# Ledger of designs, part 82: designed miniproteins, single chains, continued (5)

Each design is a single chain, and the fold is of that chain. pLDDT is the mean over its residues in the fold that is shown.

## One batch from the design tools (miniprotein)

Design m18853
Fold by ESMFold2-Fast:
Structure m18853 (fold): chain A 73 residues (1-73)
Amino acid sequence: SGKEAEEKGRRAAKELSPELEYSGKVGRQSLAGDADQQRQLGDQSDAESDSIGHGMASGLSYMASSSLRLERE
């Protein structure tokens, strides 16, 4: 899988240009990813679980605190 994917990627780059292929894939995944993330959040409907919000709020607070603590090292 790894070695074959690398060889196929190299050949595709020569034929189509890697940037063109990546651009198309990135654009498509960006749109689909955003819709998929919104659907995963909406799947709870009433967002009864605050796990995702907790992660974001904790991440922000923890990052600010961790940044100060990390400077100690």
Scores: mean pLDDT 47

Design m18854
Fold by ESMFold2-Fast:
Structure m18854 (fold): chain A 92 residues (1-92)
Amino acid sequence: MAEELKKEAVEAAETGTEEGLERAMELIGRLIEEGHLDTALEAAEEMLKSPSPRVRIAALLARALVYKEMGDEERARELLAEAQRLAAEVAA
């Protein structure tokens, strides 16, 4: 179950499309809600390997959500700041 959601999330993100990223974030959100935090982190780590800035931004946001759920608010804030910085660079 969790491994299938992880696989679908990574495959959706690899498309680099807006629809694919929305699907990837939906599936990662499901993993987080179901308590599969380690699997959600693994999915985000695979997405971070993408050359696409949009995919990497989504991966940083996903990691931030997992660390927030784990109670590591400091790490979550650092990841959100990194995602915002990368998003600003892409928008420029």
Scores: mean pLDDT 83

Design m18855
Fold by ESMFold2-Fast:
Structure m18855 (fold): chain A 99 residues (1-99)
Amino acid sequence: MLSEETRALLLERLPLLRTVDLSRPPREISPSELAYLREVARAATRALGVPEEEREAAADFLVDAILRAPDEALREALKRQLLELSIEGGIRELEEAVR
């Protein structure tokens, strides 16, 4: 379960999450797309500095929000933001590895 602090961090760094109605049923997607979104979300949670013990729950929250987004534009915007964060996280990991 996400702490209120981690949830607040996600909403601050990804403000479009505030526009998602989590009471809506999630959109069904292919298993491959779901796996892709989960990997991107996990990388994004590392980039955002989410505590290790909450990263899986935070990734699940981000994926759930994308699947419950009411329109395609919001879904694509959230996916894009997560992808950009996952790239930043990967660059940081590479910088630490070469130090």
Scores: mean pLDDT 76

Design m18856
Fold by ESMFold2-Fast:
Structure m18856 (fold): chain A 105 residues (1-105)
Amino acid sequence: TEQEIQYQILLDKAEEAAKQVKAYFEKHPHNDKYMDLARIANQILDIIKELKRGRISLREAHESIQQLLDNALAHYKDDPEILRLVETLRATLLGNLTKAEAALA
């Protein structure tokens, strides 16, 4: 159906965004904080892959990604550069999932 096609396109965009974010942080292999953010981006990528396989619900994926990002914000609360990067991640990745949710409504 047209809704299923639109949903899959939005999930593909979310997966691509997570891959690009991971690649960005991996360009800084000597920066431990960036490598930690790369691991978080990879965990988010795995969640999106499970969502695309139909193994978890969109709600479960959203909640899991939100928890990972909230934990990162709490861990880096005293690092304004890293906080800004995590907030950018949250806006980009959750924004794509919110659009996917809207496509199914």
Scores: mean pLDDT 82

Design m18857
Fold by ESMFold2-Fast:
Structure m18857 (fold): chain A 87 residues (1-87)
Amino acid sequence: SAEREKLIKEKMEEWKKERNVKEETEILKLLEKAQKLLLTIEVGDREEQLKALEEIEKIIKNEPNEAFREILEAYLKKAKAELKAQE
């Protein structure tokens, strides 16, 4: 919908300002990295899971946008629950 597209565009501009970046590609690279790390926490080897956990926690700690940080924290919580279910 047009309303959803407007919200995405406004959020992207907010994220660009908070990270002092001019290009959407920089934010997209960060999102791709975060998604790969979250996937590794869910389905990777234990050693890979621990390294991915440390990296995603560093990304979250350094994330200036509160809403994006909350989204990443929610995904991390889900990934940790999946990891615990495998124990």
Scores: mean pLDDT 74

Design m18858
Fold by ESMFold2-Fast:
Structure m18858 (fold): chain A 53 residues (1-53)
Amino acid sequence: SPSREVAIKYTALSILQAGKDFMERHPQAHSDQEFAGEEEAIAALEAELKKLE
């Protein structure tokens, strides 16, 4: 159902945002490409959520 899918995607978004925050605090533990990939994943999931709302 749309409501369940929205809840699951918000949970996934929270995990990705926590990962981005961790990467920002540990710049030597990742590449610029990995950070960009995390931001792209967040943006894609936010776009999916906007489509469901």
Scores: mean pLDDT 80

Design m18859
Fold by ESMFold2-Fast:
Structure m18859 (fold): chain A 55 residues (1-55)
Amino acid sequence: MLTAEELAERLIALGASPEAAYSAARIYVDRGPEAAIAAAERNDPVTAAALREVA
């Protein structure tokens, strides 16, 4: 099971900024990948793409 911190590190490795990665990782572990991707898609396509890779 991925923690929010482990997921954030993977998102950063895929090009997300640290702030965006930690925010997205929190939504992912709390509400699931679809909610995290939808939130990121509004203003951060790089983080949204990274989330699709780790989902």
Scores: mean pLDDT 79

Design m18860
Fold by ESMFold2-Fast:
Structure m18860 (fold): chain A 65 residues (1-65)
Amino acid sequence: SGYDFLMRSADNARRQGQQDRRDLTQQANDNPDQAQDLRDRGDRLVRGYDGATRSLRRNARRVRS
């Protein structure tokens, strides 16, 4: 149960990060002079969430092994 709760929380955080990245990517397409900064910001945001999600999934699988 705690495992499922943590995984759901991680997935929610990842989805939020992906949405923010999409928003920033669209802003970058509309604002070429700010495009690189906006894209870099979005990429860093998603990278953080992806790292946390991978770590939690790996630990959960190991516990259930």
Scores: mean pLDDT 75

Design m18861
Fold by ESMFold2-Fast:
Structure m18861 (fold): chain A 59 residues (1-59)
Amino acid sequence: SEEELVELVQKASSHLIDVEDKGIPTNKEIQNYLKETYGVDLTEERILELKKKIAETQL
């Protein structure tokens, strides 16, 4: 579901910020993390859409 994808993108972003300390992760870095860790293959465009939805929900 879209809600599950939102949660996965959120977890990936948090992990990359907290563990890698590289600053704000790119959509490609999130894509690579999701594919490697969860076996989920999302496009960078889809990740951007999900990130926008997360931002709107957290406002």
Scores: mean pLDDT 75

Design m18862
Fold by ESMFold2-Fast:
Parts: sequence; structure tokens; C-alpha cells
Structure m18862 (fold): chain A 68 residues (1-68)
Amino acid sequence: MLSEEELLAMARGVIQDMIDADYSDEEIEDVLRQLYVWILRQSGGDEELAERIMQEAKEYYQRLVEEK
């Protein structure tokens, strides 16, 4: 299974790709929901880990939006 650092790196990559593709707010919300489900599957159902990764990914998203 992927480590927390690997999951976070992949999550940030997804965030970067959707921003670069100029996704709408609705598309971003859908991607974030899909990302949470994907992290749960990769972590073997570790909800606490998935919640931490999602929080950090959302903070990363906010930083990228503010710099744009």
C-alpha cells in the first residue's frame, strides 16, 4: 500500500492537474470527492489517514488558488 507521504504527493498532483485544466468549482468538488474514495481504497480503509490527506490537499488547493 502507498505511504501517507506518497498518497499526499499523488493528491497534490491531482489538485495541480485540475487547477491547470481550469476546472469549475463543481468539477473541483466532484474530483475532491473521488480523491477521498481513492485514498480510502489505497489506504485499506483508513478513514483517519484519508481525512488528514484530504485536509492537506484542500489547504494546498487554497494556496494555489490564492497565488493565481
Scores: mean pLDDT 79

Design m18863
Fold by ESMFold2-Fast:
Structure m18863 (fold): chain A 66 residues (1-66)
Amino acid sequence: DEVRRDAEAGARRIVEAARESPEAGERLLAQFRTWTEVAEAASPEHGRIAREALERAEREVRELLE
């Protein structure tokens, strides 16, 4: 599933960026939130997958930066 693969890759990229730069991490998180909203509008299944990945990335970034 392309959406699941993209969601997992996106989450990893956000966490990696946040480790190097909090600003880069926040920017990618904002982009991922937008992508999640688009996925939710397109498909309930894809939206759920994207939302779960976003929530995981948000938790990991919070732990890293706070």
Scores: mean pLDDT 80

Design m18864
Fold by ESMFold2-Fast:
Structure m18864 (fold): chain A 63 residues (1-63)
Amino acid sequence: SLLDQIEAKIEEMEAVREEVLKQGDTVAAEVGDVEIRKVKEELARLKEENASEEQLQALLDKM
């Protein structure tokens, strides 16, 4: 589903952030954390609003 795809992308973004943090780039890791948080907040909002497939696809396309 689109929700599963978005959640999979969030997981991928979190893995990338962890890798960057392990390499000592704390600035890039902080930027990644902010972006991940924004996507999670938007997804939570869309879930609460029973958003359309078009809105979910638009979020996925931004990732």
Scores: mean pLDDT 82

Design m18865
Fold by ESMFold2-Fast:
Structure m18865 (fold): chain A 94 residues (1-94)
Amino acid sequence: DKEEIERLREELERKVKEVEEFLGKNSSASKEERLEKVYELGKLAGRAYFLDPSLLELTKPLLERMKRVAPPEALEAYKEGFEEGLREAEEEAA
């Protein structure tokens, strides 16, 4: 149980760094690939929120940056991913 939360924290930290690198390398990745990574980040965040809401603190700085520099579709992808990840976690717990 504590091991699961620790694993999710590590996965979330990795995905945050991956998305940060994508935002820094806007010219190297396709728009579709960037949106997919943001969606994946959202799904992880949704799952993490279900287990431990404090884990969302790991994503806050990136989300603030995305609101300023990323296209609107990126925030939409994150939201969609978050909703799906949360739904999946709820279904698994039920």
Scores: mean pLDDT 79

Design m18866
Fold by ESMFold2-Fast:
Structure m18866 (fold): chain A 92 residues (1-92)
Amino acid sequence: MPELYRPKPLLQEVLEKVGETREEYTRSEIFLGILEYLYKEKLFSEGPNKTKVLLKGTLLGELTGVDEIDLTDFTPIDDMIERNTERVAPPP
């Protein structure tokens, strides 16, 4: 069953930049929105080493607290989502 999460204001700004204006999302929808943000903002590495995502000076850099992430390890993104979302209470 899908669990719904409410993004905190700064994460909501990231999602709004990719056209997401809802108040509640599944974890997978938030993660997909973040990946779309990385793609639209051209944050994937520009050189021959395409293993890094550059976050310094971006909203995601502010949210994650790191300047770069490796495409082999999305732990900083997962950790940021946990810190910047509130789980919506299940219906009674």
Scores: mean pLDDT 75

Design m18867
Fold by ESMFold2-Fast:
Structure m18867 (fold): chain A 74 residues (1-74)
Amino acid sequence: MTLEEILEEFEERAEEIIEELSDPEVREKVREATEKVLAIMRDSAENMGASAEAVRVFAEWALEELRKYAEEVA
């Protein structure tokens, strides 16, 4: 799996979390958090030498954290 495939899969799965939310303001907050996480993953791989596997593991953790964040701000 390439870095681009990992980032695309993360974005798609985060969008599924956002679609489950009924409050538009909560959706916007989770979307903003998703964009920040994507930027961190890209920077880690490109500038810090993180492997694609490490980014994938981080992505799985980040998806769980995004779901918890959505529950917290709802």
Scores: mean pLDDT 80

Design m18868
Fold by ESMFold2-Fast:
Structure m18868 (fold): chain A 68 residues (1-68)
Amino acid sequence: SDRTPSPKEMKEAAKKALSDPKTKKDVEESIRILREAGLSEEDALVAVGGAVLRYGPKGALERVRQAV
């Protein structure tokens, strides 16, 4: 979709990636880093899901590592 995803769509993208064994490790690590940086679980799920939709799970992880 060419439109900006909603927070609900972002959260569902994170949950879907957590359910896939191929992407789970990268998404869990991204969530861990953001939570250690002070985000709530809810805010970390939305932020990681948005990054996954834009950059994929590995790209999201690299961006999260560079942002903190």
Scores: mean pLDDT 83

Design m18869
Fold by ESMFold2-Fast:
Structure m18869 (fold): chain A 89 residues (1-89)
Amino acid sequence: SLYDVVGAEEARRILELLASPNIQARVAAVLLAGTSEFTEEAVEVLAEGLYELAQSPNEEVREAARLAAKATGDERVIEAVERGEKERE
């Protein structure tokens, strides 16, 4: 189980993929978010990064951030995206 745990660096790579103009990169990032176990540090990185991506001027990036947060199943990450979306409106 420890072998499959995603840390802060890998979480930053997921955020980079979610912010990509390439739809396949965004899809891959959402799948990684749903199939990965995260360290506490990685959850903090994802929450902060997805909060920012939820405020992106690009609708596709905002949708990818929402889907990724839901895919993690982590309440802190989900709340961060919801907060970012509320600030945009």
Scores: mean pLDDT 83

Design m18870
Fold by ESMFold2-Fast:
Structure m18870 (fold): chain A 76 residues (1-76)
Amino acid sequence: MKPVLSDEEIDEIVKEANKLIEELKAKGYSQREIDIAVTDYVFKKIVELARKKKKELTIDNILYEASLVDERIREK
């Protein structure tokens, strides 16, 4: 199956998520609060991009794309 998002779109989400992590750390948020905010951001961006592309949205597709973003964030 072709992924809903391109590798370039995933990379942009990762870049913005990492920027959000650094901004929230600088503001003194806890790791738990950062994780919640980043997860919310990633899910919203996946949903927005999939809707813009008129792709069918399933929970499995959203979780799969979110897992790719999480893996790339963790590799840094």
Scores: mean pLDDT 75

Design m18871
Fold by ESMFold2-Fast:
Structure m18871 (fold): chain A 70 residues (1-70)
Amino acid sequence: GHHLTFEKLNEDPDLREEAAALFREVGEQLGLPQADIDAGVALILDGPLSEESLAALPPRARDLLLRLLA
């Protein structure tokens, strides 16, 4: 499931901007540390998105991004 979502986000800058905005909004609502939010947003905007790049995120940021990609 996630592989196809990563492909779409990697190919579509507009989807990346929308995903980054949603990640920031939900992360702030959940009270994630700003550093965790910033790391997730940077990965969404700069990519590439893969299971390997997600594994490098702080655990809370990684968990949120995986939930949003489901």
Scores: mean pLDDT 79

Design m18872
Fold by ESMFold2-Fast:
Structure m18872 (fold): chain A 68 residues (1-68)
Amino acid sequence: MPAPVDELARRLAEALGADPETVRRRVQELVDRGLIEVVYDPETGEPVIEVLTDEGARAVSELIERLR
């Protein structure tokens, strides 16, 4: 199975019309900074973003806005 970050990035890129490698790198940067976690939901098997901090919530919103 692909890593949760890779699968999330692929789906976000498709939904937003963005480059999947660019999305993957930006999501990974937020994970590496400890702002978010990306996991597979055990009930659905879907990749989901878990926001760990208020800064993380803002960073995710800014990422989505920039990719549109």
Scores: mean pLDDT 79

Design m18873
Fold by ESMFold2-Fast:
Structure m18873 (fold): chain A 86 residues (1-86)
Amino acid sequence: SMKELEEKLKELKEKLEKAKSIEEREEIIIEFLKTVVKMSDEQIELYLKALRERDEEAAEKFLASLTPEQLELLKKLSEVLEEIAE
């Protein structure tokens, strides 16, 4: 439900704000991608290659692999990450 999604995004923001290292923040984000966004292991691998190696081919394959529901959830994740960066 929308209410459950809002609660999950709130929990994500609180966990990210309390994280003590870059590695801990990455683990929190990956867990959200697996449990809430419902990404496959293959999608997670492409995401990490795009992020860590700046692999443009991996980024293109990742974006092409997304369902409309996953894309909308990633937009919500990006909003949370932007709020924390401020």
Scores: mean pLDDT 82

Design m18874
Fold by ESMFold2-Fast:
Structure m18874 (fold): chain A 77 residues (1-77)
Amino acid sequence: SVKDAAEGILKEAQELLREAKELGSEEAVRLAQEAIRLAQQAIRYYDQGDVGMAFLLSRRAYDLLNRARDLVTVAKK
């Protein structure tokens, strides 16, 4: 479901935020924090019955998560 996807994004973004902070990647920290906020909003919209907004916010959170993940991967090298 859209909620399961948003919860998965939230969990991964929280882990990625920890890694980004440890690596000192300020941009990855900002992107991971934004992904967390959008994923939390997506879950709230879903719980309120606004599946369309939940989907759009989850998609945006996923895009930010992927960008943050790429930056963390580069910082590890």
Scores: mean pLDDT 88

Design m18875
Fold by ESMFold2-Fast:
Structure m18875 (fold): chain A 85 residues (1-85)
Amino acid sequence: SQWLLDLIDALEERAKEVVPLVKEGKFEEAKKIVEEVIEELDLLIDMVENSSAESPYKPELIARAKAVKEEAKKLFEEAVKEVKA
């Protein structure tokens, strides 16, 4: 589904906004964005995995969602480590 790919791409872009927030000392706001992005991606993965329909796009959607989830965590952790060190 095109809208699911668009959603994953939008969440990836939102995750990147976390870095400037951390650099501005807005750690709680940045953490909230990461948590929301992860939650939305987890819901997307669950929905796709529980789909009763066979789909050639299912593995790609799950893989992309998982990759964005890990990138969101990494961006936050690395930015926090850099500014709080």
Scores: mean pLDDT 82

Design m18876
Fold by ESMFold2-Fast:
Structure m18876 (fold): chain A 58 residues (1-58)
Amino acid sequence: AVEAARRSLEAAFPDGRINHLAENEDGTVDALVRDMRTGRVYAVRLDAAGRILSVTEL
């Protein structure tokens, strides 16, 4: 789950820095990604296959 999530985040956020990445008991992954170009921080939820389920700007 974590490996697939990391690959998806690196593809979706090419200027992003992963500040936090945690696997939940159900196999979903919660991540915090900072866009290094804009300085914006996103909370991203992914499924166990690394598919992005939600993106929320913080």
Scores: mean pLDDT 82

Design m18877
Fold by ESMFold2-Fast:
Structure m18877 (fold): chain A 68 residues (1-68)
Amino acid sequence: SAAEQKLKEIEKLFKEIVELIKNKAPLSEIKAKIDQLLELAKQNSALTDEQKQRIQDLLEKMLAEYEK
């Protein structure tokens, strides 16, 4: 379905963020990709508010771990 396709796009971008973190990419590049993912999540009407919050919380946790 169209909703499944949009979720796969978010999943792919999330995988790119994980890869950037593993490769020790600049923090500015990681933040740019996170902002892009949050924008896509916000535009995706198939996501519930709870799912959007979970995505935000996970990205926030990943950033906190990288900033150590």
Scores: mean pLDDT 75

Design m18878
Fold by ESMFold2-Fast:
Parts: C-alpha cells; structure tokens; sequence
Structure m18878 (fold): chain A 67 residues (1-67)
C-alpha cells in the first residue's frame, strides 16, 4: 500500500512583495518541489496546502504518496 509522506517548508519573501505575490511565489515553489520529490521517490503528489503565517511568510505543506 502507498505510504503518505508529509513535507513541510516555511518560505520567507521580501516585504516589498504583496501577500498575494508571496502566496503566488509559494505556490510556484511548493508545487515544483513537491513534483520533483515525488518523481525522485517514484510516487505522486496528493495535495499541497498553504498557510499564510504573515504577508511575507508562507508555510507549504505537501502530502506525497510513495510505494
């Protein structure tokens, strides 16, 4: 049965970026990293969740399914 692998990363952005821009960057980075990690593990990305900690900080939580 596939195993679930949680991956959590906190991303910090320049305060010159809006909260919307920071979140967009976090999605871009989080999705790319989750896809590459899933590929390396021979698995797939099940979910990527984002928690806005501040306008310049976003927590990215990914769940991967691996064999």
Amino acid sequence: MPQLVPVVEDLTFPESLSAEEALARAREIGEARARELAKQLGGRVLSVDYTVLSPSRVRVGSILAVP
Scores: mean pLDDT 82

Design m18879
Fold by ESMFold2-Fast:
Structure m18879 (fold): chain A 71 residues (1-71)
Amino acid sequence: EKIKQKAINFLKLLSRLYPEEKELFDEAIKKLNQAKTKEEVINILRELYDKVTNPKVKALIEKQIKEIEKE
């Protein structure tokens, strides 16, 4: 639950900072709202990583995945 909310809040922040990829973040947030496990949250973020094109966004997503994996 805490992990899911952290991921959603992270993507909401990215949507404001990188509005060019907002549609991808909004779709990932919809998937995160249905996620029940930490593994599902990580898999959604990995799928998002593969779809985004901005290397700065990719680096931020990779960092978030690593933070979640440590919890």
Scores: mean pLDDT 85

Design m18880
Fold by ESMFold2-Fast:
Structure m18880 (fold): chain A 68 residues (1-68)
Amino acid sequence: MPPRTLSGRELNDLVSEALLALNKEKNGKPASTEEALAAIRERMEAANVAPEDTAAVLRQFRAFLERV
């Protein structure tokens, strides 16, 4: 199936859904940056998001978490 092109809002919704699902799986324990990025990637791949858009979102989210 061809990859889907999503708006920035739709991509942010997928990020939020992935993090909420991860938080439930961790049962209140903190998730690492790598666990969060893996969860986001899996959710976007499941939604058939274009690989370029997935990479851009993961880069943006990593920068957000690691910015001092």
Scores: mean pLDDT 76

Design m18881
Fold by ESMFold2-Fast:
Structure m18881 (fold): chain A 80 residues (1-80)
Amino acid sequence: SPELELEVARKLLEMARDWVAQAPTLTPEQRAYVARLLEDFVAYLRGLVERARKEGYPQEWIDELERLLAEAQALLDAVR
C-alpha cells in the first residue's frame, strides 16, 4: 500500500541519517559502501515518486515522497 511504502521509506531515511552522522568515524571503504547504499535508496525513491504520479497518488503523498528524496540526496552528497 502507498501508506506502507511511505512508512518504510521514512524508516530507511532514519537509518541513513544515523550512518551519515557516523561518517567521520568510517573507513574509506565503509564510506564508499554507505554512499552506494544511499545511491540505491535515492534511485528507489525516485522510482516511487514516478510511480506515485503515474498511479494518481494524492498530492500530499507525492510531496512527502519528494521531501524524502531531497533529504536522501542531501545525505548522499554529504558522504561523497
Scores: mean pLDDT 85

Design m18882
Fold by ESMFold2-Fast:
Structure m18882 (fold): chain A 75 residues (1-75)
Amino acid sequence: MEEEANLESIQRELEKQKMEERNKAKAIVKAEDPTAPDEYIESQTLVKLGEAKAAANAAAEEARRRQAMQDMIAA
């Protein structure tokens, strides 16, 4: 039995999302300080990603609560 295809597919999607988020955050950091060394850009990119995830997490929680209520009503 092989589940590698399913795990690899999930990993590829996560990697693609990480690349997109990282590239976007990196572009913002670069725009703020284009002369910054790569190490600083990488560090600040992670900070920006953390802030964006916190905001997205709040929105996801709201959506999840609405979905849970819908499921309870349907049950």
Scores: mean pLDDT 71

Design m18883
Fold by ESMFold2-Fast:
Structure m18883 (fold): chain A 65 residues (1-65)
Amino acid sequence: MIEEALEKAKKTTDTEEIGKIVSDVLQKLGISNDEAQEIIAEAIDKSKNSLEAGVIALEILKEKS
């Protein structure tokens, strides 16, 4: 699941598509809204653009699984 999400995120240049991929993974893992906000904030802080932020968020989720 997360590996497939990472593959899709790396292939898209659409920030809306990446946002949906991250949201779907968060829902499937049962992550709380508070934890989701923390992960997203960390990903944004470590990235230079929205595309990188989506990929970094998925990498953080993979490490916690």
Scores: mean pLDDT 78

Design m18884
Fold by ESMFold2-Fast:
Structure m18884 (fold): chain A 80 residues (1-80)
Amino acid sequence: MEAAAERVAQVLLETAEKISTLTDKDEKEKLAREAAQQAEAILRQAMGSDAPLEDLLASLPEASQQRILEAVAKVAEAYA
């Protein structure tokens, strides 16, 4: 679980850095959506479940949830 959460965080952080270099809103939105889809796929594979992302996140240890949420916040900050 920790490895999957860290992989999700890395994908999101890399996406935040890419978004921060872009000026086109549509390109930023596309990268954010692709990162979200990749994160969902990583969690679904690690947990062996096709449940909604919210339910998958709620099933993780609190530390793993915090790690992913911090990375999500960085994507949101880069997008804004």
Scores: mean pLDDT 79

Design m18885
Fold by ESMFold2-Fast:
Structure m18885 (fold): chain A 84 residues (1-84)
Amino acid sequence: MDELFKKELERRGISESDLTPEQKEELRKKIIEQQLVTLQVTKSILQTAIDIARKKGDKKLEEEERKRLEQVDKDIEELKKLLE
């Protein structure tokens, strides 16, 4: 997402105008790759949380964590499309 790229540049005090087109594309890809790694870790945590909730019989928590997992899966697919 363009917003993700802009936020990361702002966090580091880098203006988009300071970058060559090649540097901008490389940084965009690296930022997306970093976010994908973070989302995959989050997915693993959510899968564990679902298992724990299920074992405890907490159906409400299981459903809430499953909805979060579905959102993470959608976010992963959206970011993967940006790397194509």
Scores: mean pLDDT 80

Design m18886
Fold by ESMFold2-Fast:
Structure m18886 (fold): chain A 81 residues (1-81)
Amino acid sequence: TEVLSASFDLDLSDEEAVEKAIAAIKDYAERNNATLDVTVIAEDGTRFVARNLSADEFAAFLKEVAARHTGRLRVDIRAHL
């Protein structure tokens, strides 16, 4: 079983970049039947952790965090294939 990891920053002022990043990761997870472990760190240092997310659950989780914060989010993802 192959495990892939990705880390990136989201600028919440760039709605197109946020939507594109979410769509790309969701598409990757759907194509590979992967579950995702996600850690998000907001600019204020608040940490959000979710494990064993489906592609749809990932998109919903990240949109919820993005809706409640401003500035940049640091996102760390581990995909389980």
Scores: mean pLDDT 81

Design m18887
Fold by ESMFold2-Fast:
Structure m18887 (fold): chain A 68 residues (1-68)
Amino acid sequence: SMEEKKAEMYERAKEVFEKALKEGKSINEAAKLAYEVAEELGREYGIPKEEVEEVAKRAVVDVLDELS
């Protein structure tokens, strides 16, 4: 379903963002990588760009909240 694909996209974006931060990348660099992976999955799964951006943003925000 679209919901399952969006959940997978969220988890992948979150994983990529966390890994990039652990590797010493800046928040901006890590966020760029998270958005890039979400965009790739969005194209593959046929998810609208607006929804892809919302999922990627939520993943980044949630990780930053967990680190606060």
Scores: mean pLDDT 87

Design m18888
Fold by ESMFold2-Fast:
Structure m18888 (fold): chain A 96 residues (1-96)
Amino acid sequence: SELAAAVEAMVAGLEAAGATELAATVRAAFEASYPVYSPEAAAAIVVQALIDALRAQGRDDLADAVQDAYVESIKQNLSPAEMVDRVTAAALAGLA
């Protein structure tokens, strides 16, 4: 699955950045939602879990950047996998 590969890349990138709790949250959200929900719904659940976890860590600026990347991906009619990739890039840029 292209979505599964994109989520695995997000998890790997977060782990490489030292964000192990965020990586665990993303993995758990994906395992709970896919393949139970559609790829679109599973991607949205994963992104929302990341946003919620960032806010719980007091990283509201990064949560807002992730939210903006997600909203822009919807406006551009990107695939679920492409959406996860854009969100991953936004999250990793803020963690650098």
Scores: mean pLDDT 89

Design m18889
Fold by ESMFold2-Fast:
Parts: C-alpha cells; structure tokens; sequence
Structure m18889 (fold): chain A 68 residues (1-68)
C-alpha cells in the first residue's frame, strides 16, 4: 500500500506540473492522491498516516525536480 501511494504521488505531481500547475499545486494534488490510495488500503494510525504523507510530499518534490 505505501509503495503504491508513493507511486501515485509521483505520477500525480508530474502530470499536474506538466499541465502547467505550480509546484505547490502539483504537490498538493500528489498528497491528495497518496491519501486516497492509503485510505483504500485500510485504516492507518495517525503516526503511520503522517509518516506516509511526509514521504509522499518528498516523492512529489523529487519527481517534479526530475522533469524541470
């Protein structure tokens, strides 16, 4: 579930950025997609959710940097 959420974040960030959204908007969309994937996988503790969202933000930023 975590790996799938991070992949979704990277994909969403790159797609949004290529469509002309700002880095901030692209990262926000990536976090939303990662959250959706994580919630579909099942209930997570608040600590696990926070850690995975932080990883999703980092993955999104890294993916955008690769396509700049």
Amino acid sequence: AEERALEAARKAAVDAYKKGLSKTQAINLAVREATRVLEEAGPLSDEQRRRLLNRAIKAAEEAIKEVE
Scores: mean pLDDT 78

